# Ledger of designs, part 96: designed miniproteins, single chains, continued (3)

Each design is a single chain, and the fold is of that chain. pLDDT is the mean over its residues in the fold that is shown.

## One batch from the design tools (miniprotein)

Design m11531
Fold by ESMFold2-Fast:
Structure m11531 (fold): chain A 66 residues (1-66)
Amino acid sequence: MSSLLLKQVLEKADLKAVGKEFKLPEENFQAAFVLLSDEKSIEDISKVTKVPVEKLQELKQYLESL
């Protein structure tokens, strides 16, 4: 996913509010979102972004509903 498309999705779905609810820095949240769109494993994304696996699973499920 391009960074422009990522920004548009974040604005449209109010994902900034979702990031706050997940208690994640916006930068880590955006990186996790990009890696999820690249179909990386949740474990690898967790190691790179330092986001807990549980939060990444919830985020992936949320993004799949968009």
Scores: mean pLDDT 66

Design m11532
Fold by ESMFold2-Fast:
Structure m11532 (fold): chain A 60 residues (1-60)
Amino acid sequence: MEEELRREEEERRERLEREIELGVRMLELAVKLVSERKSPVVNEEEIKRLEEELRRLAEE
């Protein structure tokens, strides 16, 4: 019983770690996207690239 509970805990931890890593990456891209949109010199090409990358990560 204890061994099975421990294994489930490890699997849950590994899944959460992956989800956290993806979430952090998405947040970093979202922050960059907001910064580009608020920039005094708007780079539309860069905004499109950031949107594309964020969309790809969101599909995971």
Scores: mean pLDDT 74

Design m11533
Fold by ESMFold2-Fast:
Structure m11533 (fold): chain A 62 residues (1-62)
Amino acid sequence: SMVEEKVKELEKEAESYKRGEDMLTGMARTSDPDDSKMFEQGAKDMKREADKLEKEARKLRE
């Protein structure tokens, strides 16, 4: 169904943002203090986008 296709697309996008969060979190751990703060903020931004997409996917399954 079109709903299943849309859920799959949202889940794929959410997974991409989660990979971005993991990457930025790793970079924060190995970076200078100033850069670390920027990467931590970026990781939080990625998590928020992933959470939004997962919420939309869950609503479509209801």
Scores: mean pLDDT 86

Design m11534
Fold by ESMFold2-Fast:
Formats: C-alpha cells, structure tokens, sequence
Structure m11534 (fold): chain A 69 residues (1-69)
C-alpha cells in the first residue's frame, strides 16, 4: 500500500542519512536523493519516490561495505 511505501521510504532515508554520517562523501548524494524522492512524492509518483529511497539506502550500505573491505 502507499501507506506502507511511505513508512519504508522514511525508514530507508533515515538509515541512508545515518550511514552517510560515517562517510561524509555520501552526504551530498543522500541529500539529493531525499530532495528527489520528496519532489516525486509531491507529484504523486509514489512508486518512483519509494524506488529512490530504496536505492539510496542500498547505495549507502554498499559504500560502507566497500570502505570496510
């Protein structure tokens, strides 16, 4: 549901922000992803906004994993 996507979008963005705090180089990219997701959500493009949030969280996770390798 859109309600569930909204909750997951917020969780994904929150986690991406927390991960970006450990890797300052990620902060501009995560900030841009948040801006884009908010804009898409405002336009009623819920699925696209959700996808951006999921990709941001996954990208932040992969970047941290790479930094620890």
Amino acid sequence: SEEEKRAELLRNMGKAVELAAQLPELTPRIREAIRKAAELWKQGKVDEAYKISKEAYEEATRALEAALA
Scores: mean pLDDT 79

Design m11535
Fold by ESMFold2-Fast:
Formats: C-alpha cells, structure tokens, sequence
Structure m11535 (fold): chain A 68 residues (1-68)
C-alpha cells in the first residue's frame, strides 16, 4: 500500500533528529510520491544496504525498510 508507506515515512521523518538521515528519508518518500512502487523501492533499498558504507545512509535505509 503506497499511501501507507508514505504515511509511515512521514512519521519517521517527523521523529528523526539527524538532518542527513531525515534528508535521505525525504528523498525516499519523494521517489514514492513520483511514481516508484513500494516493492521496487524496498528491493532497491535492500540491495543498497548490502554495499553502503556511510552509517547515516545505512540508518536511513534501515528505517525506510521498516516503514515499507
């Protein structure tokens, strides 16, 4: 459910205190709003998490996966 995924991401963004993590979450939400499927975004994030070395981006990806 795309609407529920967007709503879950909005709640995570509101709770997030780190501006870089928050920005990454906002970009993921924007992708969903611009027509990306929740399933496609989830798969892309799971693959990105395997190779990501930036701790803030890893945190954002993990939070987004939990929201999706």
Amino acid sequence: DKKKAIENLEEEIKKEKDEEVKHSLELIKLALENGASPEGVKKGLEESLKTETDEKKKEAIKKALEAL
Scores: mean pLDDT 82

Design m11536
Fold by ESMFold2-Fast:
Structure m11536 (fold): chain A 86 residues (1-86)
Amino acid sequence: EIEKKIKEVEEAKKRAIELIDKAVEAGLLSKEEAEEYKKKIEELAEKAIEALRKGDYKEAEEYLKKMEELAKEFAKLVEKRKAELA
């Protein structure tokens, strides 16, 4: 069902934003960097939801993959900065 998939996208977006906010609290990310990542995550989530509403599951999956790759890039940056502080 489309509604269930939309909720999954919204939950993924919420989790990504929470991780970004925690990285700022930990001093691993600037507020400016956090805002850029949040904007990118929100844009990809919006495009995925629009694709789902149109019934284009392949397009939605492509945007979800991009959001996942962005999250992996973010995680790698955070781990690098943690290692530099150790």
Scores: mean pLDDT 82

Design m11537
Fold by ESMFold2-Fast:
Structure m11537 (fold): chain A 70 residues (1-70)
Amino acid sequence: MEQKLEDEILKAMALMYLAIGRLFLKKGDLEAARESIEKAREIAEKIKDKELQEEVRKAIEELEEELKKA
């Protein structure tokens, strides 16, 4: 159960960084948005559960696409 708890915490942390990145993107701070996305990506790589990792990865890809269009 330790690994499952760790994966849930890592998912929550990654999603928190993505929320911060989205806030920076909304404010026009593209550099801070990229840094937040990079932090989320680093955390996502530590997730062992494939389904949780894919969920976070998709969220990262969505925000990356919005950043490219900004």
Scores: mean pLDDT 82

Design m11538
Fold by ESMFold2-Fast:
Structure m11538 (fold): chain A 82 residues (1-82)
Amino acid sequence: FYGLSDEEKRILEIQNLLKSNNPESQKLGLEKLREFLKNGGDPNLKPRIGPSLIDTIKNHSDEKVKEEAEKIIKEYRPDTVL
């Protein structure tokens, strides 16, 4: 798709990983998200990633994946109740 920046493409990749049915892909998505945000990623990331993280939390029974997703949401949306 034309018109997407490299940053937008990275956001879409992270969303795709988080929406995956594969727990390892979900974990990779969370790691890539943290690294992106640590490097001063776009503050507009929050509305794009939030729904994917919520879906991951709801559909994944792995407590570690859920805890990591909750930590990321709280760090970047501290007033959000999940």
Scores: mean pLDDT 66

Design m11539
Fold by ESMFold2-Fast:
Structure m11539 (fold): chain A 97 residues (1-97)
Amino acid sequence: NVLEEARKKYTDEQMLGAFRAFLEYLLDRGVISPELAAAALQSDPELLARATGVSMTTERTALEVLQRMLEYAREHNDEALIALTQAAIAALEKLAS
């Protein structure tokens, strides 16, 4: 599992950066709402993507990243991040259908 390897090598902040970069990717593709993406794009998304070193080019990889972000959000009791991650998962699943 690519995300298990990433978790061993990257900080929680870098994993969160991967989630934000992923949301930007979905926005660029028109998959998610601008409001959802705007909540994630508070920082430089290019710098965040570079910091994480995670590829988000496939739907399967993106879903795995989101599932890990959901775990992280729940561990940190981040209600906003939980809601954003669940919305992103639902959007990706709808796209895959």
Scores: mean pLDDT 56

Design m11540
Fold by ESMFold2-Fast:
Structure m11540 (fold): chain A 67 residues (1-67)
Amino acid sequence: ELEKKIEEYQKKIKENPNDVIALKELAVALDKLKKYEEAIEYLEKALEIEPDDEVTKLLLEQIKKKL
């Protein structure tokens, strides 16, 4: 269930703010809930940690187009 996944990823990020996988998964889950601004925030945090992640850059661009 999407809500439970969001809660789990939020807990992981609270314990490790640099958990890139959790940040990206949380952003994807938020995108599915149409919470685009929050999804963008977490993808930008992930990209600060891994600036060369082309997949994250493309996902960020795709979600920004939905605003």
Scores: mean pLDDT 83

Design m11541
Fold by ESMFold2-Fast:
Structure m11541 (fold): chain A 76 residues (1-76)
Amino acid sequence: LTPEQEAEVRLALALIYLGIGRSLERQGKFDEAIAAYEKAIRLLEEIINDPTTPASVKAEARRLLEDARERLEKLR
């Protein structure tokens, strides 16, 4: 994979974990939802901190990171 494709794959994985977190939250499985959001946050931070990540992907990752952090704080 190119660095751009690697970033897109990491972003897709982060979106999957955010989706899992939302699903678990809706089921009342808050501890499991927290774990899923934490995995998504880690992936998003990796995208943002990677100097090879395109600016557009970093911008989307920052937006998703803010949303994920807000959701995580509500569950704590």
Scores: mean pLDDT 84

Design m11542
Fold by ESMFold2-Fast:
Structure m11542 (fold): chain A 63 residues (1-63)
Amino acid sequence: SLSALEILQRLRPYFEGLGYFEKGDYEKAIELFEEALKIAESTPDLAHLVPRIREEIERARKA
């Protein structure tokens, strides 16, 4: 199992994507969320976050 710190480090693109979303840079936010999605899909400990990351990508596409 991954530690909380390792999870935060691996999901850095997700948190960076949220920052760009808040700034209105939706293109960059989508790029970072897609990177986070690939990490979550390839990491069993993060598979439960896949639906949430996909939802954030759709929100950014609609913005």
Scores: mean pLDDT 85

Design m11545
Fold by ESMFold2-Fast:
Structure m11545 (fold): chain A 99 residues (1-99)
Amino acid sequence: SPFAPLPEEVVEEMLKALEDARKRIEQLAQEGKVSPEDAEEAIRFLDKASELVKRGTLLDAAVAILGLTVFAVTSKNPEIRKVLREAADRLAEALNRAE
């Protein structure tokens, strides 16, 4: 079922991946590699993905992965694209291990 609950450990792993991505975006902004505006937009998106993952269903996690993938492809900043793609890949890998 798309509404099947995810194991708590899988949700925690996904949330850690999103938090790691958030910290990396903040670091890139501090280093001047990403504009404050681009960093803020990426962080808002990561926060929305975290809220989806916290709902703890297969569908919500899949929507979070899709959203991150779309943002990674459409972002003009290559550093943001790399961070969001890595986050999406980590979420997909965690979800794949959940059966």
Scores: mean pLDDT 87

Design m11546
Fold by ESMFold2-Fast:
Structure m11546 (fold): chain A 70 residues (1-70)
Amino acid sequence: MEEALEEIKKIIDEAVEKMRQETDPEARNQVAVEAAKKIVELMKKYKLPNTVIGDAVYELEQKKAEIDEA
């Protein structure tokens, strides 16, 4: 479980960094979509509860919104 949470955090952190470097909204959307797909793949690999995946995707969406508003 700890390994899965660390991988999720890494995916979100990398996506946030890439989104901050992207000036194009479409490119930022693509980064967020790819990160969400990776998080879903971790659900299959580690058999994570849906709530953990939902929280991670929600955090990613919130960080993207902050970047889009900046």
Scores: mean pLDDT 77

Design m11547
Fold by ESMFold2-Fast:
Structure m11547 (fold): chain A 55 residues (1-55)
Amino acid sequence: SAVLERLRALRDEAEARGDEALAAQADTVISFLEHTGDEALAEEWAAALEARLAA
């Protein structure tokens, strides 16, 4: 899934920057997506986490 790859890339970038809280949040969204298949909600959360990482 494109959103799953997006979330994994976001988690890796957060880990690389030392933002353990954001990496943990990305991992939580990955788990949610894997259990529910709700890609639309996962995309909303991915966008919010990306905005936080960019700030």
Scores: mean pLDDT 85

Design m11548
Fold by ESMFold2-Fast:
Structure m11548 (fold): chain A 87 residues (1-87)
Amino acid sequence: MREVEEAVRLLLAGEERGEERLVRLLEEAVRAGDEELVRRIEEALRRAIEERARREEPDLPEAEIREGAERAVEAVRRRARERAALA
């Protein structure tokens, strides 16, 4: 989980490395059939995006913050599943 936290931190800092690392970690979890790890990675990303949105845009409604986080999680999940299917 420390690797997941590092990848999420890099992604939030706008580093391409963070997104690639996070997608790879999620891809490995999907390929291994580790549904619990997949869920934990997705929750870590969702929480981090929500926390950033609350700090940077404090006037945003909670529903919009949650919707934005869900869209970001879905995008990363889609990339990870596509990569897992190619193996």
Scores: mean pLDDT 79

Design m11549
Fold by ESMFold2-Fast:
Structure m11549 (fold): chain A 94 residues (1-94)
Amino acid sequence: MKELEREIDEGVALLTLAVARTVARRAGAERMAEALDRLAEAVEGLARAGLTEEALEAAREALRIVDEAIEAGDFEGGVERLEELIEELEERLE
């Protein structure tokens, strides 16, 4: 039961990041898409460490960051927010 929940949450997290990356690329936000690729590695690391809830939360936050940055036309601010999220996740994987 718990193992199945973890697999589903990991899958949802990675799919959420794939959607965010597609949205960023369609908007021409290449640097945000690159940051999302690095974030996916950190999210996979969290899920593998058993921090699946944090992985899912991070993926959803990344999608919100991308959506907000596109709506505001502030791709540079979006990149900065994604980089900070990556740093936080990498600290958790230490």
Scores: mean pLDDT 82

Design m11550
Fold by ESMFold2-Fast:
Structure m11550 (fold): chain A 60 residues (1-60)
Amino acid sequence: SIAVRMLEAALKEAKILGALSDKEIKEVENKIRLAKQGKLSNEEASEVYDFIIEKIRKKL
């Protein structure tokens, strides 16, 4: 799924930048796992993506 790839890429960038806490990383990883199982809606995936990008933006 394109959504899963986008979430994984955003999480990888956030980890490199130190933009997320360990707790936030685990929460995002759990959401990606749910997305891979088809248990995350498109709206929920978009919200997770926006959360990661906002955290990255604040570190730049």
Scores: mean pLDDT 87

Design m11551
Fold by ESMFold2-Fast:
Structure m11551 (fold): chain A 65 residues (1-65)
Amino acid sequence: DELERLFGQFDLDGDGVITASELKKYLESQGLTPSDEFVNRLIGRMDEDGDGVIDFDEFKRSRTL
């Protein structure tokens, strides 16, 4: 499943959540230079709970808007 592969690429620690630090690392590996504000905005848009992390279930559901 594409979503499982994407989540695994973001979840570098394997703890089952995506943090702002992991997302920033991933984007840097793609040749991007994201600001902390940009990364936090991405997390905030996907994190409906406002906890600052994204669980796999939330990541999957966020795809549906």
Scores: mean pLDDT 68

Design m11552
Fold by ESMFold2-Fast:
Structure m11552 (fold): chain A 56 residues (1-56)
Amino acid sequence: KKEEVKKLLEEILDAIEKGVDLSKIDELVVKLADLVDASERDYVNELYEELKKKRE
């Protein structure tokens, strides 16, 4: 599970670097959310917002 979460985060970061549409990035984030417990979703969402803010 943790390795799967990390792999999806790496894919999201790679997609951001390549300038992929935010809608496609959101799909990856939804897949990530499906892998985590409800208690972890707030943390994952916060991390996602941080990633969007740092997008170049």
Scores: mean pLDDT 68

Design m11553
Fold by ESMFold2-Fast:
Structure m11553 (fold): chain A 61 residues (1-61)
Amino acid sequence: SLVEEGAEYAKQKKYEEAAKKFEEALRIDPRNVVAQVGLAESLKKLGKEEEAKKVLAELVP
């Protein structure tokens, strides 16, 4: 799955590729909390703190 691929890239510290896979997962399922968290964490590792906060703000209550 795209979420699993994202996690594998993050494990390899390839955070830009990880973020891309999590973003693809969110295009398929926008309510995928695991993908939103994974994208936010990857963005934080890339120094994109503001983008990470925006992603987390989109979590469905």
Scores: mean pLDDT 80

Design m11554
Fold by ESMFold2-Fast:
Structure m11554 (fold): chain A 58 residues (1-58)
Amino acid sequence: AAKEAFLVARSEALGALSENPGNEAAWKLFHEGEELAKLGNYAGAAEKYKQAAEEAKK
């Protein structure tokens, strides 16, 4: 479900960000995901969290 995917993606993004907390671009993507989640757009939030996790690995 979109909400379950959102929770998994958010957890993965936080894990990646904790390993590379200085990646500003990754944090911007994470914050975009947080804003989408506030609007109830869990599918959009999950997508942004996945992008944040990928960016944080660079």
Scores: mean pLDDT 81

Design m11555
Fold by ESMFold2-Fast:
Structure m11555 (fold): chain A 65 residues (1-65)
Amino acid sequence: MEEELLEKAKQAIDDGNYDEAIEYASKLGEVYKKIAEAVINNKGTSADFDAALKAVENRRASPLP
C-alpha cells in the first residue's frame, strides 16, 4: 500500500498531474507531502522526488558524530 502510493505520486509528478501527486503523497504522510510540494514548486521530476526521499532516509540511517 505505502509503496503503491509512493509509485503513484512519482508517476503523477512525471505526468504533470500535480493535484494527484500531492493527494497520493499526503496519504503517505506530511514528509512525503512536503517533498512533493517542493518538487512541484521547483518544476522537478520523479527523479528529484527520489533524490529528496533518499536524502531524508540517509540522514535517519547515518549516525551523527
Scores: mean pLDDT 75

Design m11556
Fold by ESMFold2-Fast:
Structure m11556 (fold): chain A 89 residues (1-89)
Amino acid sequence: ELEEEIDKLLERLRAAQERYEKDGATPVAEWIRRVIDEIESLKDNPEEALKLAQRYLEILDTNRWVAEKLIEIGDEIDAEIAARRKALA
């Protein structure tokens, strides 16, 4: 049933791709699409495909909060720059 496990992980990767496309993170969505293609290319080596899928999902899960924090920091920096420009105008 390794193929069923791989299919479930591919479904999770496709869901992540759609999420990042919706959020405007096109480069991340494109990266995930390439990862999906790579995993599908390993159809004759299901154990390696499973390992690769698990690894990439771990990377995505680990970096979710980092991406959210980077967006918050970017918004704060933009606000500070705008405030400085108004003060100097």
Scores: mean pLDDT 72

Design m11557
Fold by ESMFold2-Fast:
Structure m11557 (fold): chain A 100 residues (1-100)
Amino acid sequence: APSPFERTLALLREIGELLPEADRKRVLSLLEVAERLRESDPEAALRALLQAFLIIGETLSPEEQKELLEKLQEIGRSETFEEAVEKLAETAEWILKVLE
């Protein structure tokens, strides 16, 4: 099975296909940064993923944006990179369900 990081990337790419072209390009660029920095700078990789979620959040309702921000704040309190990316994967699954 793919790692939590790989699942998060795959889910964010799937969400990206539902976005306007300009926002999709921004998200895909951030995912490329996250992949490059995963081993050398996990904290920078995590920040790139969080930034991608903020771009996606711009397409959500105000209520859903508030819930997303609360989820991202909780993820920021994670003690490990793996815990943070697992929660990001769960958040991406929630966004896909919301966009249905």
Scores: mean pLDDT 86

Design m11558
Fold by ESMFold2-Fast:
Structure m11558 (fold): chain A 113 residues (1-113)
Amino acid sequence: SHYELGLKAFEEGNYEKAIEHFEKVLMGDPHNVEALTNLAKAYEKLGNYESAANYYERLAKAVKDDPKKQAEYLENLGKMYEKGGNFEKAKQAYQKAYDAYPSKELEEKLKRT
């Protein structure tokens, strides 16, 4: 399967090849949580934090009926923006996470970003 081939490529450090395989998974299932998550991680490994952020935003939209899970993906979105040096977008993502599902951890992150 493309998912298994993507995981193998990721484990071997071939993140570009992993991305190709996970994108093919999304052609058949555009909301596949496992493929979206691994695409975000692969782009992060390549230092492409903007693309990684895009996949976390897609994950957050896919689980809009689960506020706690949505907040987790929005927090990861914020982390990607921080790694990319975009602290304003990171703060906006953490605020959206807090609005979806408030936590003391998110409150603390909002005070630091």
Scores: mean pLDDT 88

Design m11559
Fold by ESMFold2-Fast:
Structure m11559 (fold): chain A 95 residues (1-95)
Amino acid sequence: LREKLIEKEAEVGLLEMEASVLKKEAEKLNNKELLELVEKIREKLEEIKKLLKEAEKAIEAGDYKKAEELLKKIEEKLKEVKELLEKAKKLSDEA
């Protein structure tokens, strides 16, 4: 479980960097739609970070069942973020 938590934390960090790059591109392009989409991505990443902290607390408390349920929610939200990032990349490429 702790190894999966570390992997998800690393994945979130990578996605945050990618969103930051897209934000700079959106600002250069003056693309409001892309900026709004990037902001939505950032909001979802903040939600995931809160779930990661809850999962770590569950692991520390020995509540492995709760930690596993939280990790499943994190995985689902990460899929949503990846879909939004692909949409953002497509908008950036079309600009």
Scores: mean pLDDT 84

Design m11560
Fold by ESMFold2-Fast:
Structure m11560 (fold): chain A 62 residues (1-62)
Amino acid sequence: KEKEIEELEKQIEKAREELEKEMEDLRNAPEDIETIAREIGEVLRAIGEIFELELKLKKLKE
């Protein structure tokens, strides 16, 4: 349990770093709709991954 919690917390930290990177890519994207749409998709994917990891962590702490 303890080790699994620590491992998940590290995965969440890594996923948050990846989200920061995707958000920076979106901020630096050119103003063409296709590129913006793709970068938004990548940000949403990263948010979803963090949400799933947070749910797993919550279940382990119960």
Scores: mean pLDDT 78

Design m11561
Fold by ESMFold2-Fast:
Structure m11561 (fold): chain A 62 residues (1-62)
Amino acid sequence: SKVQEFLNSFIERLKELENASVEELKEAKKKILEEARKLGLPDSVIDGVESAWDSFIKLRES
């Protein structure tokens, strides 16, 4: 499904950005959320992705 393919891509991008700066993570967040919206993913999925990304950024800031 488009949702599963997107989520797999999302997880791979998180792995690639494991050692990224906070600014790089914020830039990637904007691009990923825009891609999700363009794909017409459910709001619940988009909100979940945003929440997961914000948690990752918070851990990087710590």
Scores: mean pLDDT 79

Design m11562
Fold by ESMFold2-Fast:
Order: structure tokens, then sequence, then C-alpha cells
Structure m11562 (fold): chain A 70 residues (1-70)
């Protein structure tokens, strides 16, 4: 829906800027509003990487959620 598209755009911009924390947050919001299970899986991995202190991993998985959510 429209909300999923808006969060996907925000996640992409945050990931491009290197802001892993915002990228993870927006990816989680995108996953909640996304029709695809693949995007949800990437968003969950991004959140787990962030929780483990792996900012680079969190950013990478967040970008994956944006790329594979279409």
Amino acid sequence: GADAAAYAGAAGRAAGAGDAEKAVRYSQLMAEHSPTERAKAYARRAAEAARAGDAEGASLWSMGAVTHGS
C-alpha cells in the first residue's frame, strides 16, 4: 500500500546515507505494511544485526529489504 511505499523510500534514503538505525526502523515499518514475505525476512535480519551491534550488517540487510520488497 501507500504506507509501505513511503517507508521503503525512507529506508532507502537512510541506508544510502549510512544511517543504519533509521534504515532498520523504516525497514521494520515497511515489513509491517509490505505484502511480501521476502521483505519481512530481510527487515528481521536487519533488526537482529543492529541488536548485535553490527551496524554494517544492519545496513546491508535493510538495503536488501528495499531491493527485494518490490
Scores: mean pLDDT 66

Design m11563
Fold by ESMFold2-Fast:
Structure m11563 (fold): chain A 65 residues (1-65)
Amino acid sequence: RELVEKARKAVEEGRYEEAKELLLKIPEYAEEYQRLLEEYKFSEEDAVRVTVGIAEADLIAEERA
């Protein structure tokens, strides 16, 4: 959770490299980030933004469960 919040803040501040490093520490989101880059051919910035958005949506869904 803390890593996701820090990654979101990094994206908002334009620090995509830091956000990427934070996401790579979480195996689930590291896999999604790589899939977006390699399979769907997103840019690194877009892949980071989308992965952070997915992580935030997952946290909201968990809170409702």
Scores: mean pLDDT 75

Design m11564
Fold by ESMFold2-Fast:
Structure m11564 (fold): chain A 79 residues (1-79)
Amino acid sequence: MREKTLKLMEEALKAAKEGNFEEALKKLEEAAEEAEKAGDLEGAGAARRALGGLISAIEEGDKEGAIKAIEGAIEELKK
């Protein structure tokens, strides 16, 4: 269900803003998994994009980029 995927992504965004990137990664993985189980290919794609962006930003130490990646994916799902 898209609402559940969106909720998990919003929880990931909150965790990332608090600097808790481990929880942000976990929540994005859960969001992608729930979207895939529900057959929501758009939700799964958005969650996987946010996850990839977060991993890249963590490797570069770019907290702002991490937050932006998650926010962009959430906006994509709110269309």
Scores: mean pLDDT 81

Design m11565
Fold by ESMFold2-Fast:
Structure m11565 (fold): chain A 100 residues (1-100)
Amino acid sequence: SEKLERLAELARRLAEQLEALGYRELAELARRLAEAIRERDVEAVLEVEIEAAVLELEGIVNGDERLVAAARQLEELAVAARDILRGVEGVEIPELRPLP
């Protein structure tokens, strides 16, 4: 699926950006999402969605606006991947937004 290939590429690009900014844990989650998408592993995609939501909550508690924005983008990629893998048609591929 072209959409799944695009989502895996976006997850990999987000991981590289996050690693450069020192968000190692979130970068590793983004890499795991890219791998899960390539393997068409819906359960692994769901695990990334949950773990990214936990990191979003940590960002909110700590006032880390960049972590919140990055975690939300990873969640959006995971949701789109999950929907496509579950057979939902017409799923729009989210675009990466600049981190604050």
Scores: mean pLDDT 88

Design m11566
Fold by ESMFold2-Fast:
Structure m11566 (fold): chain A 82 residues (1-82)
Amino acid sequence: MEGEELFKKGKLEEAIKLYEEEIKKDPNNAKAYENLGKVLYAMGKEEEAKEYYEKALELDPENNIEADTNLGILELKEIILG
């Protein structure tokens, strides 16, 4: 929740740091990978965002519909834009 508040306030670098700390505490936290992907995507770091969305889906493939959708959007952009 604190990471989402930082993201909503535009404190993107602080949000990244918080989600990286969550991943460090629990490397199987699929939601932290998904949230980190969202922040990176908002910063225009689409390739890094894609890697984190893929990791979120790897950890929790059934419950990460949002990560799957966002990954699909990034892959579609890669195909269309080269």
Scores: mean pLDDT 71

